# Designed miniproteins, single chains, continued (5), part 95

Each design is a single chain, and the fold is of that chain. pLDDT is the mean over its residues in the fold that is shown.

## One batch from the design tools (miniprotein)

Design m19299
Fold by ESMFold2-Fast:
Structure m19299 (fold): chain A 79 residues (1-79)
Amino acid sequence: SSVSMISLNISNISHLNSMTSSVDGASSNINSALNDGNFVGADSIADGTLSMANGDTVHSHMISSLVNDNLNSAVDNAN
């Protein structure tokens, strides 16, 4: 569970750049695990940025929640 971390990330936009850097690192790890067939949505996270309909990027806190879910799945698979 990462509820407290997600809440902090959503409430603190100034943390955005630091979270994006963390997400990029996690995305690299998720990509290597994706080659093992263990993740869903990792392709979207690997680019670190998703385009919205108006051309804007998705918020890092949304990417962070997807990364946390995929990391939790990786931990469960490792166990």
Scores: mean pLDDT 42

Design m19300
Fold by ESMFold2-Fast:
Structure m19300 (fold): chain A 95 residues (1-95)
Amino acid sequence: GKKKEEILKEIEELIAEIRELIKEIFELLKESDNKDLVLRAIALALRLIGLEFDLELIKKDPNTPLEELEKLLKELKELKKELEELLEEIKKELE
């Protein structure tokens, strides 16, 4: 398995990627009148905020099990996938 430090780095890189996706999504939504897409984007952005709080708690506890980091990584990967799917739906609606 990966070392704790390696997973932490992967989590931080993934959070940066997710933040860029959210930024792109909200920029495109300025051209959309679809309120449901806006609300979905807000919900996913709030989910990132919650996961970032979880990461801060993990960083404060040196005894956090590896499994908690792996769980957070999995949740961030799932969030990224949902954001990528939403981005494609927004692009399709704007065509």
Scores: mean pLDDT 87

Design m19301
Fold by ESMFold2-Fast:
Structure m19301 (fold): chain A 79 residues (1-79)
Amino acid sequence: DEYYEAIKEALIEAGVSEKTAEEVAKVFVESKESTKEIREKSIEILIKAGFSEEEAKKAVDKALRAYFETLVKKAEEVE
């Protein structure tokens, strides 16, 4: 899944371990929750993995950016 891979790569680039990046990527692609709730849940996962709140927020914001960039690219391809 292109969304899953984009989110995982963005998190790994931000210094997140592959295992933790996979957990956060699953939250993004499997969750039926709002973007705000996905962000909050992802931040909690990273904090539990040893990230500070500030670092977790920055990593999740990078993942959200990658997700939306992938959405835009796919929308342009199918329109």
Scores: mean pLDDT 79

Design m19302
Fold by ESMFold2-Fast:
Parts: C-alpha cells; structure tokens; sequence
Structure m19302 (fold): chain A 88 residues (1-88)
C-alpha cells in the first residue's frame, strides 16, 4: 500500500521534471504513468512489476506528448478529468 504511493510520487516527480522542459510531454507522461499504475494495482501485480510498467508508460507518454501540442494534451486531460468527476 505505502509502496504503491511511493512509486506514484517518484514517477510524478520525474514527469514534473520532464514538464519543466516540455509541458506537453510531462503532462502526458504523468497521466499515462498514473493510469498504468492504477490498472496494475487492480490486477494485483507485484510492486516491482507495477514500478516497471509505470515507468514504461511514463516514457511512452513523454515521447507521445513531444509529438502533440500543449493544447492537445490539455484537451485529453480535461476529458479524463470530467470522466473521473462523473464517477463520484
């Protein structure tokens, strides 16, 4: 439990560093990492596998975000945020 929260914080910090250099890449990296970690936790995967999957998703999100404009990434995040709020 605490280990998963630590992985989330570590990957969020790395994504924030990417965001300082490229906002679109950092934002998408953060979202992809968070989604991958949540899905892996729901599947009951070991902590080490969750860490590896989250890091891979962050790297893929960063590369994808570099190809998009900041406006396109913000639109993706806005749609995801609306869906999350609608669930509660």
Amino acid sequence: MEEIQQIQRELAAEAQEIEKENPAAGMLARVKAQEAIQESVEQGLPVEEIREIGRKAMEEGAEEGKKLTLEEVLEILRKKGEELEAKE
Scores: mean pLDDT 78

Design m19303
Fold by ESMFold2-Fast:
Structure m19303 (fold): chain A 84 residues (1-84)
Amino acid sequence: MKEKLKEAVRLAALVAAATSDERLYELALRFQKMISKGEAPSKEELDEMIEALRESKEKAEKENNKLTVELAERAIKLLEEIKE
């Protein structure tokens, strides 16, 4: 679980940088701080990150940035697996 969360947050930060998405970047930083403190994000916080990733994915799709879309999809999948 912790390794999946770390990878999802890393991917989210890369997507945020590629799409210039300040909201997603702030969420990635918040999650990184939680992980460093040994804290687990709540289901609501995971849902917020998934929502932000979906919005960044839509922006990347409009720009035909297929690599960023794939990174966003992978991050979303990892976060949804963590919610289970």
Scores: mean pLDDT 85

Design m19304
Fold by ESMFold2-Fast:
Structure m19304 (fold): chain A 84 residues (1-84)
Amino acid sequence: MEELKKEIDRLMEEIRDLVGRAEALQPTPEERERIYELVGKAAEAVNKARESLEKGDIQKAKEYLNEARSYLEEARRVLDEVEA
């Protein structure tokens, strides 16, 4: 339980870091839209994970956290391409 709450906090921090990176960079409008779309989906998945934990559904919480990680990893990839 506490491990999943820690993961939620960590992913929320990663979301803030990626938004900060996007603000510091000068991405194209298309790249900016993609980054914010992915970050938004990650935030939604983290919120669903939190709701699942409140309901005691640990399995769904883990699934949503995996979705959030996937979206953040893709957002990071887009940011890395902008910096290349």
Scores: mean pLDDT 82

Design m19305
Fold by ESMFold2-Fast:
Structure m19305 (fold): chain A 75 residues (1-75)
Amino acid sequence: SWDVVESAVTTLVTALGEAGKADEGRELAFKLNRAFAEGDYQEAASVLREGARLLEELGKTDAAQKLREAADQLS
């Protein structure tokens, strides 16, 4: 579902910003927007999984799980 993907993008930016990783969140959001614009859903899923790994390292387990769920919708 597209609403799951949109929620995950918002979660990525917000959770990384809250964890003091706003620059990383912005870079990942840029890569996600690029992948979506190009129709590269495999790359979009990869970027979401990288964001999930970073969030999990920061103790944001629920946010990481939302990103993994969205990535699974794209792959």
Scores: mean pLDDT 83

Design m19306
Fold by ESMFold2-Fast:
Structure m19306 (fold): chain A 87 residues (1-87)
Amino acid sequence: MASKEEVLELLRELREWYEEQYEKTGDERYKRIAEGLEQLIEQLKTLSEEEAIELALLALRIMRQESRDLGDEETERKVEEVLERLE
């Protein structure tokens, strides 16, 4: 089972990846997602470990589904990598 700190580190890595995608593409969607991840990280810091992990997994599953719906295979793959590391 992943720790709260491991979850926070993985979300920070994912945020940085979205920031890089924004710089590469100029697509403001990536900027908004990165900003949303930063807000999520700050919220998770205030929650218990169990609540933080549950909320993070829910958010990641939503992000994966949105990427699938948009046909964004690159972002879907990246989110799936994070989910697999959290199990």
Scores: mean pLDDT 83

Design m19307
Fold by ESMFold2-Fast:
Structure m19307 (fold): chain A 91 residues (1-91)
Amino acid sequence: EEDIKKGLAETEIFAVADELYRQGLKEAAELVMEAAHALITENDYEKALELIQRAKEAGAPPEHLKRIADVVEKLLNKKEFAEKIRQIAEE
């Protein structure tokens, strides 16, 4: 079940990255993909937060960052990190 949830989380975060790429936000999309790798493959939540902050600075809209936060909370069961991502989105 954990592997299924990680696969779903990766799919959802890559969907966010694809949307950003299609909008011309290539750097933000690449940073979101790196954040997905940090979250799912490296299990490095602090690195993921740094990458998400950089994605915001590269122009990622708040709505897209909030979608990543929802994925982290619901599929990865990391509410504290999801709340940190939401704070980054609101700043």
Scores: mean pLDDT 85

Design m19308
Fold by ESMFold2-Fast:
Structure m19308 (fold): chain A 74 residues (1-74)
Amino acid sequence: SQQTQESFKNQGELAKSLSKSLEDRFNILMKNYKTIGEKAQAVIDTQASGGSEAQLQQKVQELSKVVNAVLNDS
């Protein structure tokens, strides 16, 4: 029936819209987690290389800022 065809078309368009929204959100989330990973690695690398306490504290603050931003978006 015409109503059935229109229903399937509308469901398909909704599914595509939801998939795009989820993909966009997933990409933002993955970018944020990648940034957290990079900031965490910078802390580890600074400690491993014998960086100063001030340098280590700066890297920890940068990591905390990114983590807090991600948590506030959840």
Scores: mean pLDDT 82

Design m19309
Fold by ESMFold2-Fast:
Structure m19309 (fold): chain A 89 residues (1-89)
Amino acid sequence: DEFLELLIKELKKEGLEVIEISLDENGVWHIKVKDKENKKLEFDLTPEREVEVISHESYEIVEKVTLAFLKAEMSLGIGSLTSDASLLD
């Protein structure tokens, strides 16, 4: 999953360690991360690329996860725009 790989890379850039990852039968990724202070956050990533925060121990880690998600979305979106068939048709 290209988006999941981008998201994990951006999470690592924000100083977050992925400590748990699992995929359910509905295609939802259940992801748990921790920061350098051992603060944890659990979130779900849907097939539609929506993030739902399940639990967090700090608002700072929520902001880091949100920023990582936005950067991953932008990276994927910029790639699509660079390859945009609507501008080449």
Scores: mean pLDDT 74

Design m19310
Fold by ESMFold2-Fast:
Structure m19310 (fold): chain A 76 residues (1-76)
Amino acid sequence: SMQDKIAALKKEIDQLQSLATDPSVKALLAQARALVDEAAALLAKGTPRDETMALFLLLSASGEVLYAQNQIRKAK
């Protein structure tokens, strides 16, 4: 479900924040968290329009998380 995806993204962002050293990566993870929180608020409204907007926000957050994950991996 989209709720499960939100929970998974929050967990991943928290893990990546603990690993991130670069301030720009930390800022991206904070932005991703804000997008996930907004998506959760939209899903709570329960309309198809809100669900569509939540999907776009989660796609954006997923992209930022993937980028941050790659930057952290390259730092090894």
Scores: mean pLDDT 86

Design m19311
Fold by ESMFold2-Fast:
Structure m19311 (fold): chain A 108 residues (1-108)
Amino acid sequence: MNVPEKPFAYLSPVPATDALGVPGLAVRGVATKNEEDKKKVYEKTLELIDEAARRVGVPDEYRERFKKLVEELYKNGDYFAFSALLSPDPEANEATLEALEAQVEDIK
């Protein structure tokens, strides 16, 4: 995967796939190996996870697990890259977290 030239962090709405009709929010943060940019994107990504969780009603337990993954990516990578769809559906969040946790273990 190519590291982008410019750091970024954002929220993107996606269509709802559950019976609640609430669209999920995609959280993405990417930074180069520049430590200042990496730290800023890390901090912004944590803020965006909190915002997404409040807006779509993600259970606190899953919000905490997403934030822990973001911290592990920040500490263990030469660059920072995070992308996840946050959903009010616990099963959707669990599947996303299991996939991301496996990716984190692969880069350690």
Scores: mean pLDDT 68

Design m19312
Fold by ESMFold2-Fast:
Structure m19312 (fold): chain A 100 residues (1-100)
Amino acid sequence: SLEKELLEKAITYLNKARQALDSGDEDAAIDYAEKALIYFEAVRKILGMTEEEKKLFEEFQKLVDEALARRRAGQPLTDEQREKLKELIDKMIEYLKKKL
């Protein structure tokens, strides 16, 4: 189904973002996270969104937006932002895998 394809793409980009963070490639991690959010939004538009899912999505979107703003200013992610991004990526992967 289209929903399954979009879920698989979101999971793929989240895994790539996680791998990029682990390798210290913050730019690639942010770009992959942004792509994952696009596919997640597409899935949620089709399936709807619970309040819990909305909070997780908004928290992840906010962190990605903050990361993009830091990149535009020529600043690396803080250690706290890196750890939070890893946590949110891992939570999103677990959540999306349960929807497959």
Scores: mean pLDDT 85

Design m19313
Fold by ESMFold2-Fast:
Order: C-alpha cells, then sequence, then structure tokens
Structure m19313 (fold): chain A 65 residues (1-65)
C-alpha cells in the first residue's frame, strides 16, 4: 500500500539523517518504532521517526518502544 511505501521511505530518511538503525512494526493500526541501540541518541532518533510518521500517516497511532 502507499502507506507502507511512505513508512519505509521516512524510516530510511531518518536512519540516513541520524546514523541509527530503527525498526518499525505495525499491529492493530498502531506503528511501533524501536531503536536497536538503547543510547539517548538512538532513542531520540526513534522519537523523530515517530513524530514524522504521526504527520505522514495520521490514521495510525504511533508509539516508541
Amino acid sequence: SDDNRTIVKIRKEVEEETGHLLMVFISDNTIHVVSLSRSPEAREAARRLAERLKKAVPQYKVVTG
């Protein structure tokens, strides 16, 4: 779907901008964003991805893990 393409595109952009690997899972209309590292910088990257996804795909709830 177009939503899946948008989510993948924005995830890649945030990974390129921040240098942090991020995982995205979708379950029951909720997008879960998780950083692979537990560093404050990686958690901030996950928050930035979540904020961008909330704007781009507002039909989903977006949470950080």
Scores: mean pLDDT 87

Design m19314
Fold by ESMFold2-Fast:
Structure m19314 (fold): chain A 75 residues (1-75)
Amino acid sequence: SALALAQAAVALAAVADPASLTPEALEAVVEALTSLGVPREEARRAVEAARAEGLAARAAGRPVEEVHAELRARL
């Protein structure tokens, strides 16, 4: 699903390059999901949750490759 792909992409970006997740970039993801029929508040919460998950993985020192494999398995 588009929602699952977006969550995986945001979480991976948060682990690999958190500086790339600007407010504008996050809002662009929310807008893309909304254009595909995901309710705006659901899309925003999902994107924020994915960012938090990725930042937590980064803080825990998890390898990017391991997080990528786990996120791919959820798709």
Scores: mean pLDDT 84

Design m19315
Fold by ESMFold2-Fast:
Structure m19315 (fold): chain A 91 residues (1-91)
Amino acid sequence: MPSAVEVGVESLDFALEQMEKSSDTTALGIARNLIGTLGDIRNAAIAEGDTESAELLGEGIDRLQKAVDNKDVDAALKAIRDLRRRLEELR
């Protein structure tokens, strides 16, 4: 079965591609939906005993939420790219 890290990286890659092709309003909507998805993936990481991925996902969710609250698309994209890179290193 795919690990929480694998699902996380794939979800982040999909969100980045869609956000980069979208208007700022649509990109922020994608980012808001992604926060929920990342929360589910974090719960899966906790269930798998993957504390490192769960901690990275928690930090990434917090950074992404702040970017969305500030309506900052560039900050949201950066938060997603940074989280994706850090999760990829755990594969």
Scores: mean pLDDT 86

Design m19316
Fold by ESMFold2-Fast:
Formats: sequence, C-alpha cells, structure tokens
Structure m19316 (fold): chain A 100 residues (1-100)
Amino acid sequence: SLYDKLKVAKATLAGLRDQLDNPQALEAIRQAAQTIQDVSTQLGFDDLAALAAQLVALLDQVIASGVLTPAQRAQILALIDQIIALFDENEEALKAASEA
C-alpha cells in the first residue's frame, strides 16, 4: 500500500507539472509531494524524502504568496523531474521495502 501511494503521488506530479498556474493543481502537487516525503521517510529513502521536502517548502511559499515567479516555476519543475527520476531509479527497492 505504501508503494501504491508513492505511484499515485508520482503520477500526480507528472500529470500536473504543466498546470502550475492552476491553484488547485498546485495544492494537489503539494499534497502529492507531502505523501512522497512521508512515505520515503518511513521507508528510509532519505534522498527522495529530502527532494520532496524541498518541493513542499517551495509550494508552501508560492501558495501563501499567491505569486509564481519564473525562477520558482523553474525550481518546481526541476524538483518534480528529479523526484520522478529518483523514484524510477529506486522503484524495485521502494516496492520491496513497502512489502517488508
């Protein structure tokens, strides 16, 4: 179930990465990033948890301010892409850890 939660959260990041001007999409991405942070922390995947924590913090700033600068957009996209890549690289290990 933890692995399935991570897969759904990853799919949310991938599916909404081009909708950063939509406040509802930003909140959904923020919740997906929080799920990745929490589950990765529980499974001991510290690098993935750290990237997700950075994305959560950045999204919290954007949501609170109501302003998305070009620099923040680039950082959010880079963090999403890094999280997806790191998940894909560690997918078998993440699945095994969640089933233990």
Scores: mean pLDDT 89

Design m19317
Fold by ESMFold2-Fast:
Structure m19317 (fold): chain A 75 residues (1-75)
Amino acid sequence: SPEEKLENIRVLLESYLEQIDRAKTVEQVKELKERFERAVDIYLATLKDPELQEEVRRLRDEALAHFDKKIAELE
């Protein structure tokens, strides 16, 4: 269902947020960011509902802010 697809992306996001919290170097965070962006792009390609695509993009942008904050904290 669309709701299950949204839940799957939330679980993916939570996994990446935990990895960001554990990262010790800027290089590690940047590698995680690149992997995360690729994973989200692949996931977006599986979605047919424009409203779900927009929600996933919103969650992606929120997670990207956490990556940028962590990079700033480690610099």
Scores: mean pLDDT 82

Design m19318
Fold by ESMFold2-Fast:
Structure m19318 (fold): chain A 98 residues (1-98)
Amino acid sequence: APLVRVKMPKEKLEELLAMIRAGVPSEEIAKLLESLGGAPAEEDQRELQAAWVEAKSGDARAAALLRELEEAMAAGPSAEEQAALRERIEAYRAELAA
């Protein structure tokens, strides 16, 4: 069924864009969009999608770096190198969770 597209209030659009850029989980953003009772207008949807793609690209780069560190850990470095890598992995996970 075709959804009626509704122009979002400027304040609400700016709030959602700020949340996306701040790294708010996609599930939380989806719940807010669903609460609007309809699909965003095409223009608003394009802005939200662009911001989400940019944020996801940032998260994807961070996740790729974390994976690289974990693979380096698994490659069997020295005990001292393992301790340093573990501390860096933990710091990176904390940064991603913030």
Scores: mean pLDDT 64

Design m19319
Fold by ESMFold2-Fast:
Parts: C-alpha cells; structure tokens; sequence
Structure m19319 (fold): chain A 100 residues (1-100)
C-alpha cells in the first residue's frame, strides 16, 4: 500500500498535470481530462488504507473537489472556472502535505 505522503505527492502531480492539459483545451477535451483525473485518483485511493484518519482527510478534500470540478466540466463551464476549482483543491493538498 502507498503511504499517505507518497499518495499525496502523486495526487498533487496529477492535479498539476490536469491544470496544464486544460489550458487551451475545448469544453469536450476539458471533460475528458477531468474524467481521466478522477479515474487516476480512484486508482491511487485503491492502493491506500482508507481506515487511516490521514487518508480519510485526503479523500474528503479530493472527493469534494472532484465532484465540484466534474459538475463544472459537465455543465460546460469556462476553462478559467475549471482551472480555479482544480487550483483550490491543489492548494488544500499542498497544505496537507506540509502537515505530514
């Protein structure tokens, strides 16, 4: 299983990659990028101990962020709105990594 620190570092990298891919993307491409991000996040969480309170805190940040950004992408929200929501989650994840 992944440690919380290792998982959080991988999650941060995935968010940074998603933000860069969204820049200049069409609404259809943004939705696909968000769907791929969520799939990759689920793969990481499948390798974590979900009984760990630290993992639960990371999962809450990611699940809330994923639901909100998916809803934005599915509704055809602007690139700027989608990036802003991803950057909010990324900030929360980076703050969590500093606490570990």
Amino acid sequence: MLSPEEALERIIELYEEAIEKIKGASNEEILKIVQELIKRLNEIFSQMDLSDPVVQEIAEIVEKGALEVYTLAQSGASEEEVIKRLEKTLKELKEKLEEL
Scores: mean pLDDT 87

Design m19320
Fold by ESMFold2-Fast:
Structure m19320 (fold): chain A 52 residues (1-52)
Amino acid sequence: STSGEVTSLRTTSDGLRNYAKTEDLPEEERQELLDLADQMQANADRLEQQEK
């Protein structure tokens, strides 16, 4: 089911963003994590749109 996938993606995205913020990472690594989090959020939004 897509709703489960959406929840998983949102949770992972939020976790990545929090991890990037909490951990003292190089700016490039931090940007990579934030970019990945953004991609997961976009995927969640896309799946949610397609489910409907």
Scores: mean pLDDT 80

Design m19321
Fold by ESMFold2-Fast:
Structure m19321 (fold): chain A 90 residues (1-90)
Amino acid sequence: GEKEKKAKEAVARAEIAAGSARGLAAMARSVAKLAGEDESSPMGKRAEELEEAGERAEELAEKAREAYEKGDYEEAIKYGEEAYELMKSL
């Protein structure tokens, strides 16, 4: 059904969002490290912020996938959208 298709698409988007957030976090951390910046610097704090966002996006993507596997399509869509919105806020 249409709801199942929406849920499948939401899970896929959530996984892409989680991957993107992790990529941004890894990039920011690498840049901070190369610049000799610690966690108290603006660059270090941004890297930490992105790392935390990446962890949250991964949690949401996992919840979306689990909901989809259980047939809870509305919950899968909800978690998938939350992951995507988190990525957009970065």
Scores: mean pLDDT 82

Design m19322
Fold by ESMFold2-Fast:
Structure m19322 (fold): chain A 78 residues (1-78)
Amino acid sequence: SEIEEKEKQLKALIQETIDLIKKNAPKSVIMAKLNEIQKQLDELVSLLKSDEELKAFLERMAPLFLEMQKAIAEYFEK
C-alpha cells in the first residue's frame, strides 16, 4: 500500500540521518535531513484514517524515533 511504501521510505531516511549524525556530518546537512523527515512524516500522518492507525504507526516508529532523538541530543551536547 502507499502507507507501507511511505513508512519504508521514512524508516530508511531516519536510519540514514542517524548514520550521518554518528559520522559527525555538518549541522546544515543534519538539519536538511531532519526537515525532510518532518515533511515525510506529515505526509504519512495525513494518510492515516483513524487515531488507532496513528497510534499503531507511532508505536512501530517509536524505537527508531528514540534512537534518532538520542543521536541528536549527543550531537548537540558537544
Scores: mean pLDDT 86

Design m19323
Fold by ESMFold2-Fast:
Structure m19323 (fold): chain A 74 residues (1-74)
Amino acid sequence: VDSEEGLKEALEKAKPGDTITLTVTEDLTPGDEFLIHMRLHSLGLKVTFEYGGKITLLDFEKAFNSVNYPTPAP
């Protein structure tokens, strides 16, 4: 997964025990990785990080929140 939209789709289709491979920016800190692990672990998911991609922590948070905490439609 190398985009916010692709991550949303992966999260919507994922089942407990599944692994999500995230192609993230090299600027991702160990603290960011821990936060991502914790959020995905709350869904029963594992994560593998690949560096040299485009996904930032902000992109992850946007995708995760869109799937798990959608804004109520007006």
Scores: mean pLDDT 76

Design m19324
Fold by ESMFold2-Fast:
Structure m19324 (fold): chain A 100 residues (1-100)
Amino acid sequence: SLEEKIKKVAEEIEKKGLEGASAELFVKEIEELLKEGLEQYAEDLLNAAIAIIEKSKSIEELLEELKKTRSEEEALGILGAAVAVVQDEEAAKELLELKK
């Protein structure tokens, strides 16, 4: 469920020793997306964040999957948000290379 995905990402943010405010800010940002009717955007963002946390897919693989249903600009936006949320330095470097 969407709620389970939100909880999983929030727990990983807290686990990384980040301020509790970072996890709370993330939850509020997802709630705002849902209020605006952007449920699919929120789900794509959560799925990307989970894949980065689990190291189940590269940033390049996630970009190619997102481009099947979104523009490249939207796909890069979702990946940028996911990378910022999880604060994974390796994923951030991969994303920067794809933007060149």
Scores: mean pLDDT 78

Design m19325
Fold by ESMFold2-Fast:
Structure m19325 (fold): chain A 95 residues (1-95)
Amino acid sequence: MFTNGYSAFPVHYIFLGDYEKAEDFLKVALKLTKSERDRLLIYKAVIFEYLVQRDYERADELYKEALKLIKDPALQAELDAFYRSSLALLGAEPP
């Protein structure tokens, strides 16, 4: 319940194409999160929205950023599985 609002603003601004506000709200959301699990949930939501918008470069950059900032190996594995599954789901296989 408490994390439901944190990814909503960056996702909304990505949808609107306002990437500067999306990045600003992402930084705020990450600062307001209490756990690596909550950060993972925010990164998953934002990465998925960039993939939906076909901004594969920004999605890949955030995926790499999240892997460096999330220190729990189990959460890193979950992020990797999510990213690979999201690419497959959206038909976005690398050439």
Scores: mean pLDDT 77

Design m19326
Fold by ESMFold2-Fast:
Structure m19326 (fold): chain A 64 residues (1-64)
Amino acid sequence: SQQIQQAIQQAIDKGGDASGQTLDQGGSIQEAIDASKQAMIDAVNSLPPQLKQGVQPQIDQMIS
């Protein structure tokens, strides 16, 4: 659905923002990766259960 596609994109955007912020603050590449993964996980966990079911597999594949 359109909502699932938008939620996936929002999770990706949050991950990118978190990694960029970490690097801008002088963090390591590993810290940026960890921050990105955490931001994506947090974004998925904030979704309603029905949307989470559609979004979770795609995000899990990206952060694996």
Scores: mean pLDDT 85

Design m19327
Fold by ESMFold2-Fast:
Structure m19327 (fold): chain A 104 residues (1-104)
Amino acid sequence: SMEKELEELLKRAKEVTEEEIKKFIENPEEYEELVREALAEETDPVAREALEAILELLKDKEKAAKFVELYSQFQLEKILKGESLSPEEQAKLLLEIAKKVLKE
């Protein structure tokens, strides 16, 4: 039964990831608006830098798609391990992935 629960969780994570990628491809402007809204409310310097880097990479469809893919893969790995990231750890990870994609 534990294996079935893990399979269901993996299916949901995959469906959410595929749906986010589709939403980005179909409406990249909505994604930009969400990031801009998050940036307006964010006070943490690391999280702000991450959001600004994400806004920059959203200007390039290939880089934006690569970012979503890499971040989604990382989220799936964390779900598989039963681990959760603190908001601070999430901000640092987002910044690292965004900077990596921007340098390519």
Scores: mean pLDDT 71

Design m19328
Fold by ESMFold2-Fast:
Structure m19328 (fold): chain A 99 residues (1-99)
Amino acid sequence: DRGGLALAIVLLVNGLSLEQIAAIMRKEGRDDLADLLEAMARAGRSRREVVRELARRLGLSEEEIEALIAALDKKSARDMTPEQRRVLARLRDLAATEA
C-alpha cells in the first residue's frame, strides 16, 4: 500500500502521533497499515524509527529518508530545506494518486 505508507509519513512529519495515524488508517480501511503502526507504538519505536521503516518499505533512497527524518524536527514547511519540501511534495502526490 504505497499510498497509505506515503500518507502515514506525511502525517508523522506534520506532527500526528502513531496512535492518531493508526486510527485514521483504520477508518480509511487500511487495516494492515493500522496494525503495523499500532505494533510499532507498542514496541516503543520513536517517530524517527517509524519514518525510517515506512520510507524503507516505500523504496526511498537513503538521502530521501535522511531528509524526512530531518523534517520531523521542523515546526512548519517554511523551516524546511527545498530538498525536504520536494520529498514531502512527492509523498503527498503519491498519497493522493495511489488512493
Scores: mean pLDDT 82

Design m19329
Fold by ESMFold2-Fast:
Structure m19329 (fold): chain A 58 residues (1-58)
Amino acid sequence: GKHKFDASMALNPDKSLDQLSDSDEPATYYSENFGLRMTEEDAKRHKKEFPHSKIVPV
């Protein structure tokens, strides 16, 4: 169909960074600010969006 309703749902302003889905890859990094583990790609992206956050390799 021509129905597109994905972009509006992608906004999710109330999105919790506390729960990142580590799909397919083991968590190699840990964010002390958020208190959770994340993959290398997630960690790099997280640091770009939140340069003030502290992310360390585990």
Scores: mean pLDDT 61

Design m19330
Fold by ESMFold2-Fast:
Order: structure tokens, then C-alpha cells, then sequence
Structure m19330 (fold): chain A 88 residues (1-88)
């Protein structure tokens, strides 16, 4: 295996995957807030998305990116379940 490929995946691919997951999380949070009539504001959702994206760009993603992405994906899964229940 080529070591450069692993470094490239962590530094280049992980941020793109994290950005996609964060965008999906932000959309789901907005839908959840509408359905639940919760305290989460559009401003708060936008601030979280921008701040987290900036943090991920600055972070060393060789170890952090996979764990962070997994946590975001789990949050997406749980939010989808809650949204589905609220729509029913």
C-alpha cells in the first residue's frame, strides 16, 4: 500500500465527507426544529455548521476525522428516526 494514499484520504476525503454529513445534519436539525417547535434557531444551526466546518478544516483529521464523522452519522440516524416519528 502507498502511505501517501492514507494521508490523502484523511486530509482530503475526510473533510469532504464531514462537510457533507454536517450539511445533512444541519438540514435534519432544521426539520426537527420545525416539527418539534423546539428552541433551536436557524441562526444557531447556521453557526454550528460554519464553526464545525472551520474546525474540521483546521484539525488533524488522521485520527479525528473518522471518529467525528462516525458521531455525526450516528446523530443523523437518530434525527431521521425522531423526524419520522414526529411526522407520523
Amino acid sequence: SITGVEAGASAAVAPEEARRALAELAELLAEYAKLAKGPVSDEEIDAITEEELAALERADLSDLGEAALAAIEEAIRRLREKIRELKE
Scores: mean pLDDT 58

Design m19331
Fold by ESMFold2-Fast:
Structure m19331 (fold): chain A 61 residues (1-61)
Amino acid sequence: GIASELAKKAVEALEAGDLATALAYAGQAGMLSGNEDAKKAAEALYRGDREAGLKYAKKAI
């Protein structure tokens, strides 16, 4: 679904080193779908925790 596709884009952005784009995609996934893993990914990325952000974004796929 849309949350899965946005989470996948967040993972791709994070692996490319683009934290801002990863945060935007994870945030959109959480807001549009209510996906708790996407919300946790966005929260982690907002505080600069790239490892937790990647973990939760992958779970949201």
Scores: mean pLDDT 84

Design m19332
Fold by ESMFold2-Fast:
Structure m19332 (fold): chain A 100 residues (1-100)
Amino acid sequence: LKELLEKVIKLAEELIEAAKKGDIEKAKELAEELNKKVKETVKEASKALPKTSENAAKVTALAITAIGLQIEAELENLEGVIREAEAIKELAEELKKEYE
């Protein structure tokens, strides 16, 4: 799980940079990669994280934010892509703290 969270954080940072540069095609590619890694992370989080309502809420928020990211990327709304990627990064960093 830690390695997946670190990959999610890195992909979110790369996506934010591409979107800020106005690279629509690169942002769409990175958004798809990030969404895929978030799905893998949500699946593994169900096995690895302590069974608390707080952790369940954070994992749910991560899954919902990834759906929002996909929609913003399909609409080519780079400001929305940046917002959703920043939210994914923050949620992934919070989840990483739960077992550090």
Scores: mean pLDDT 80

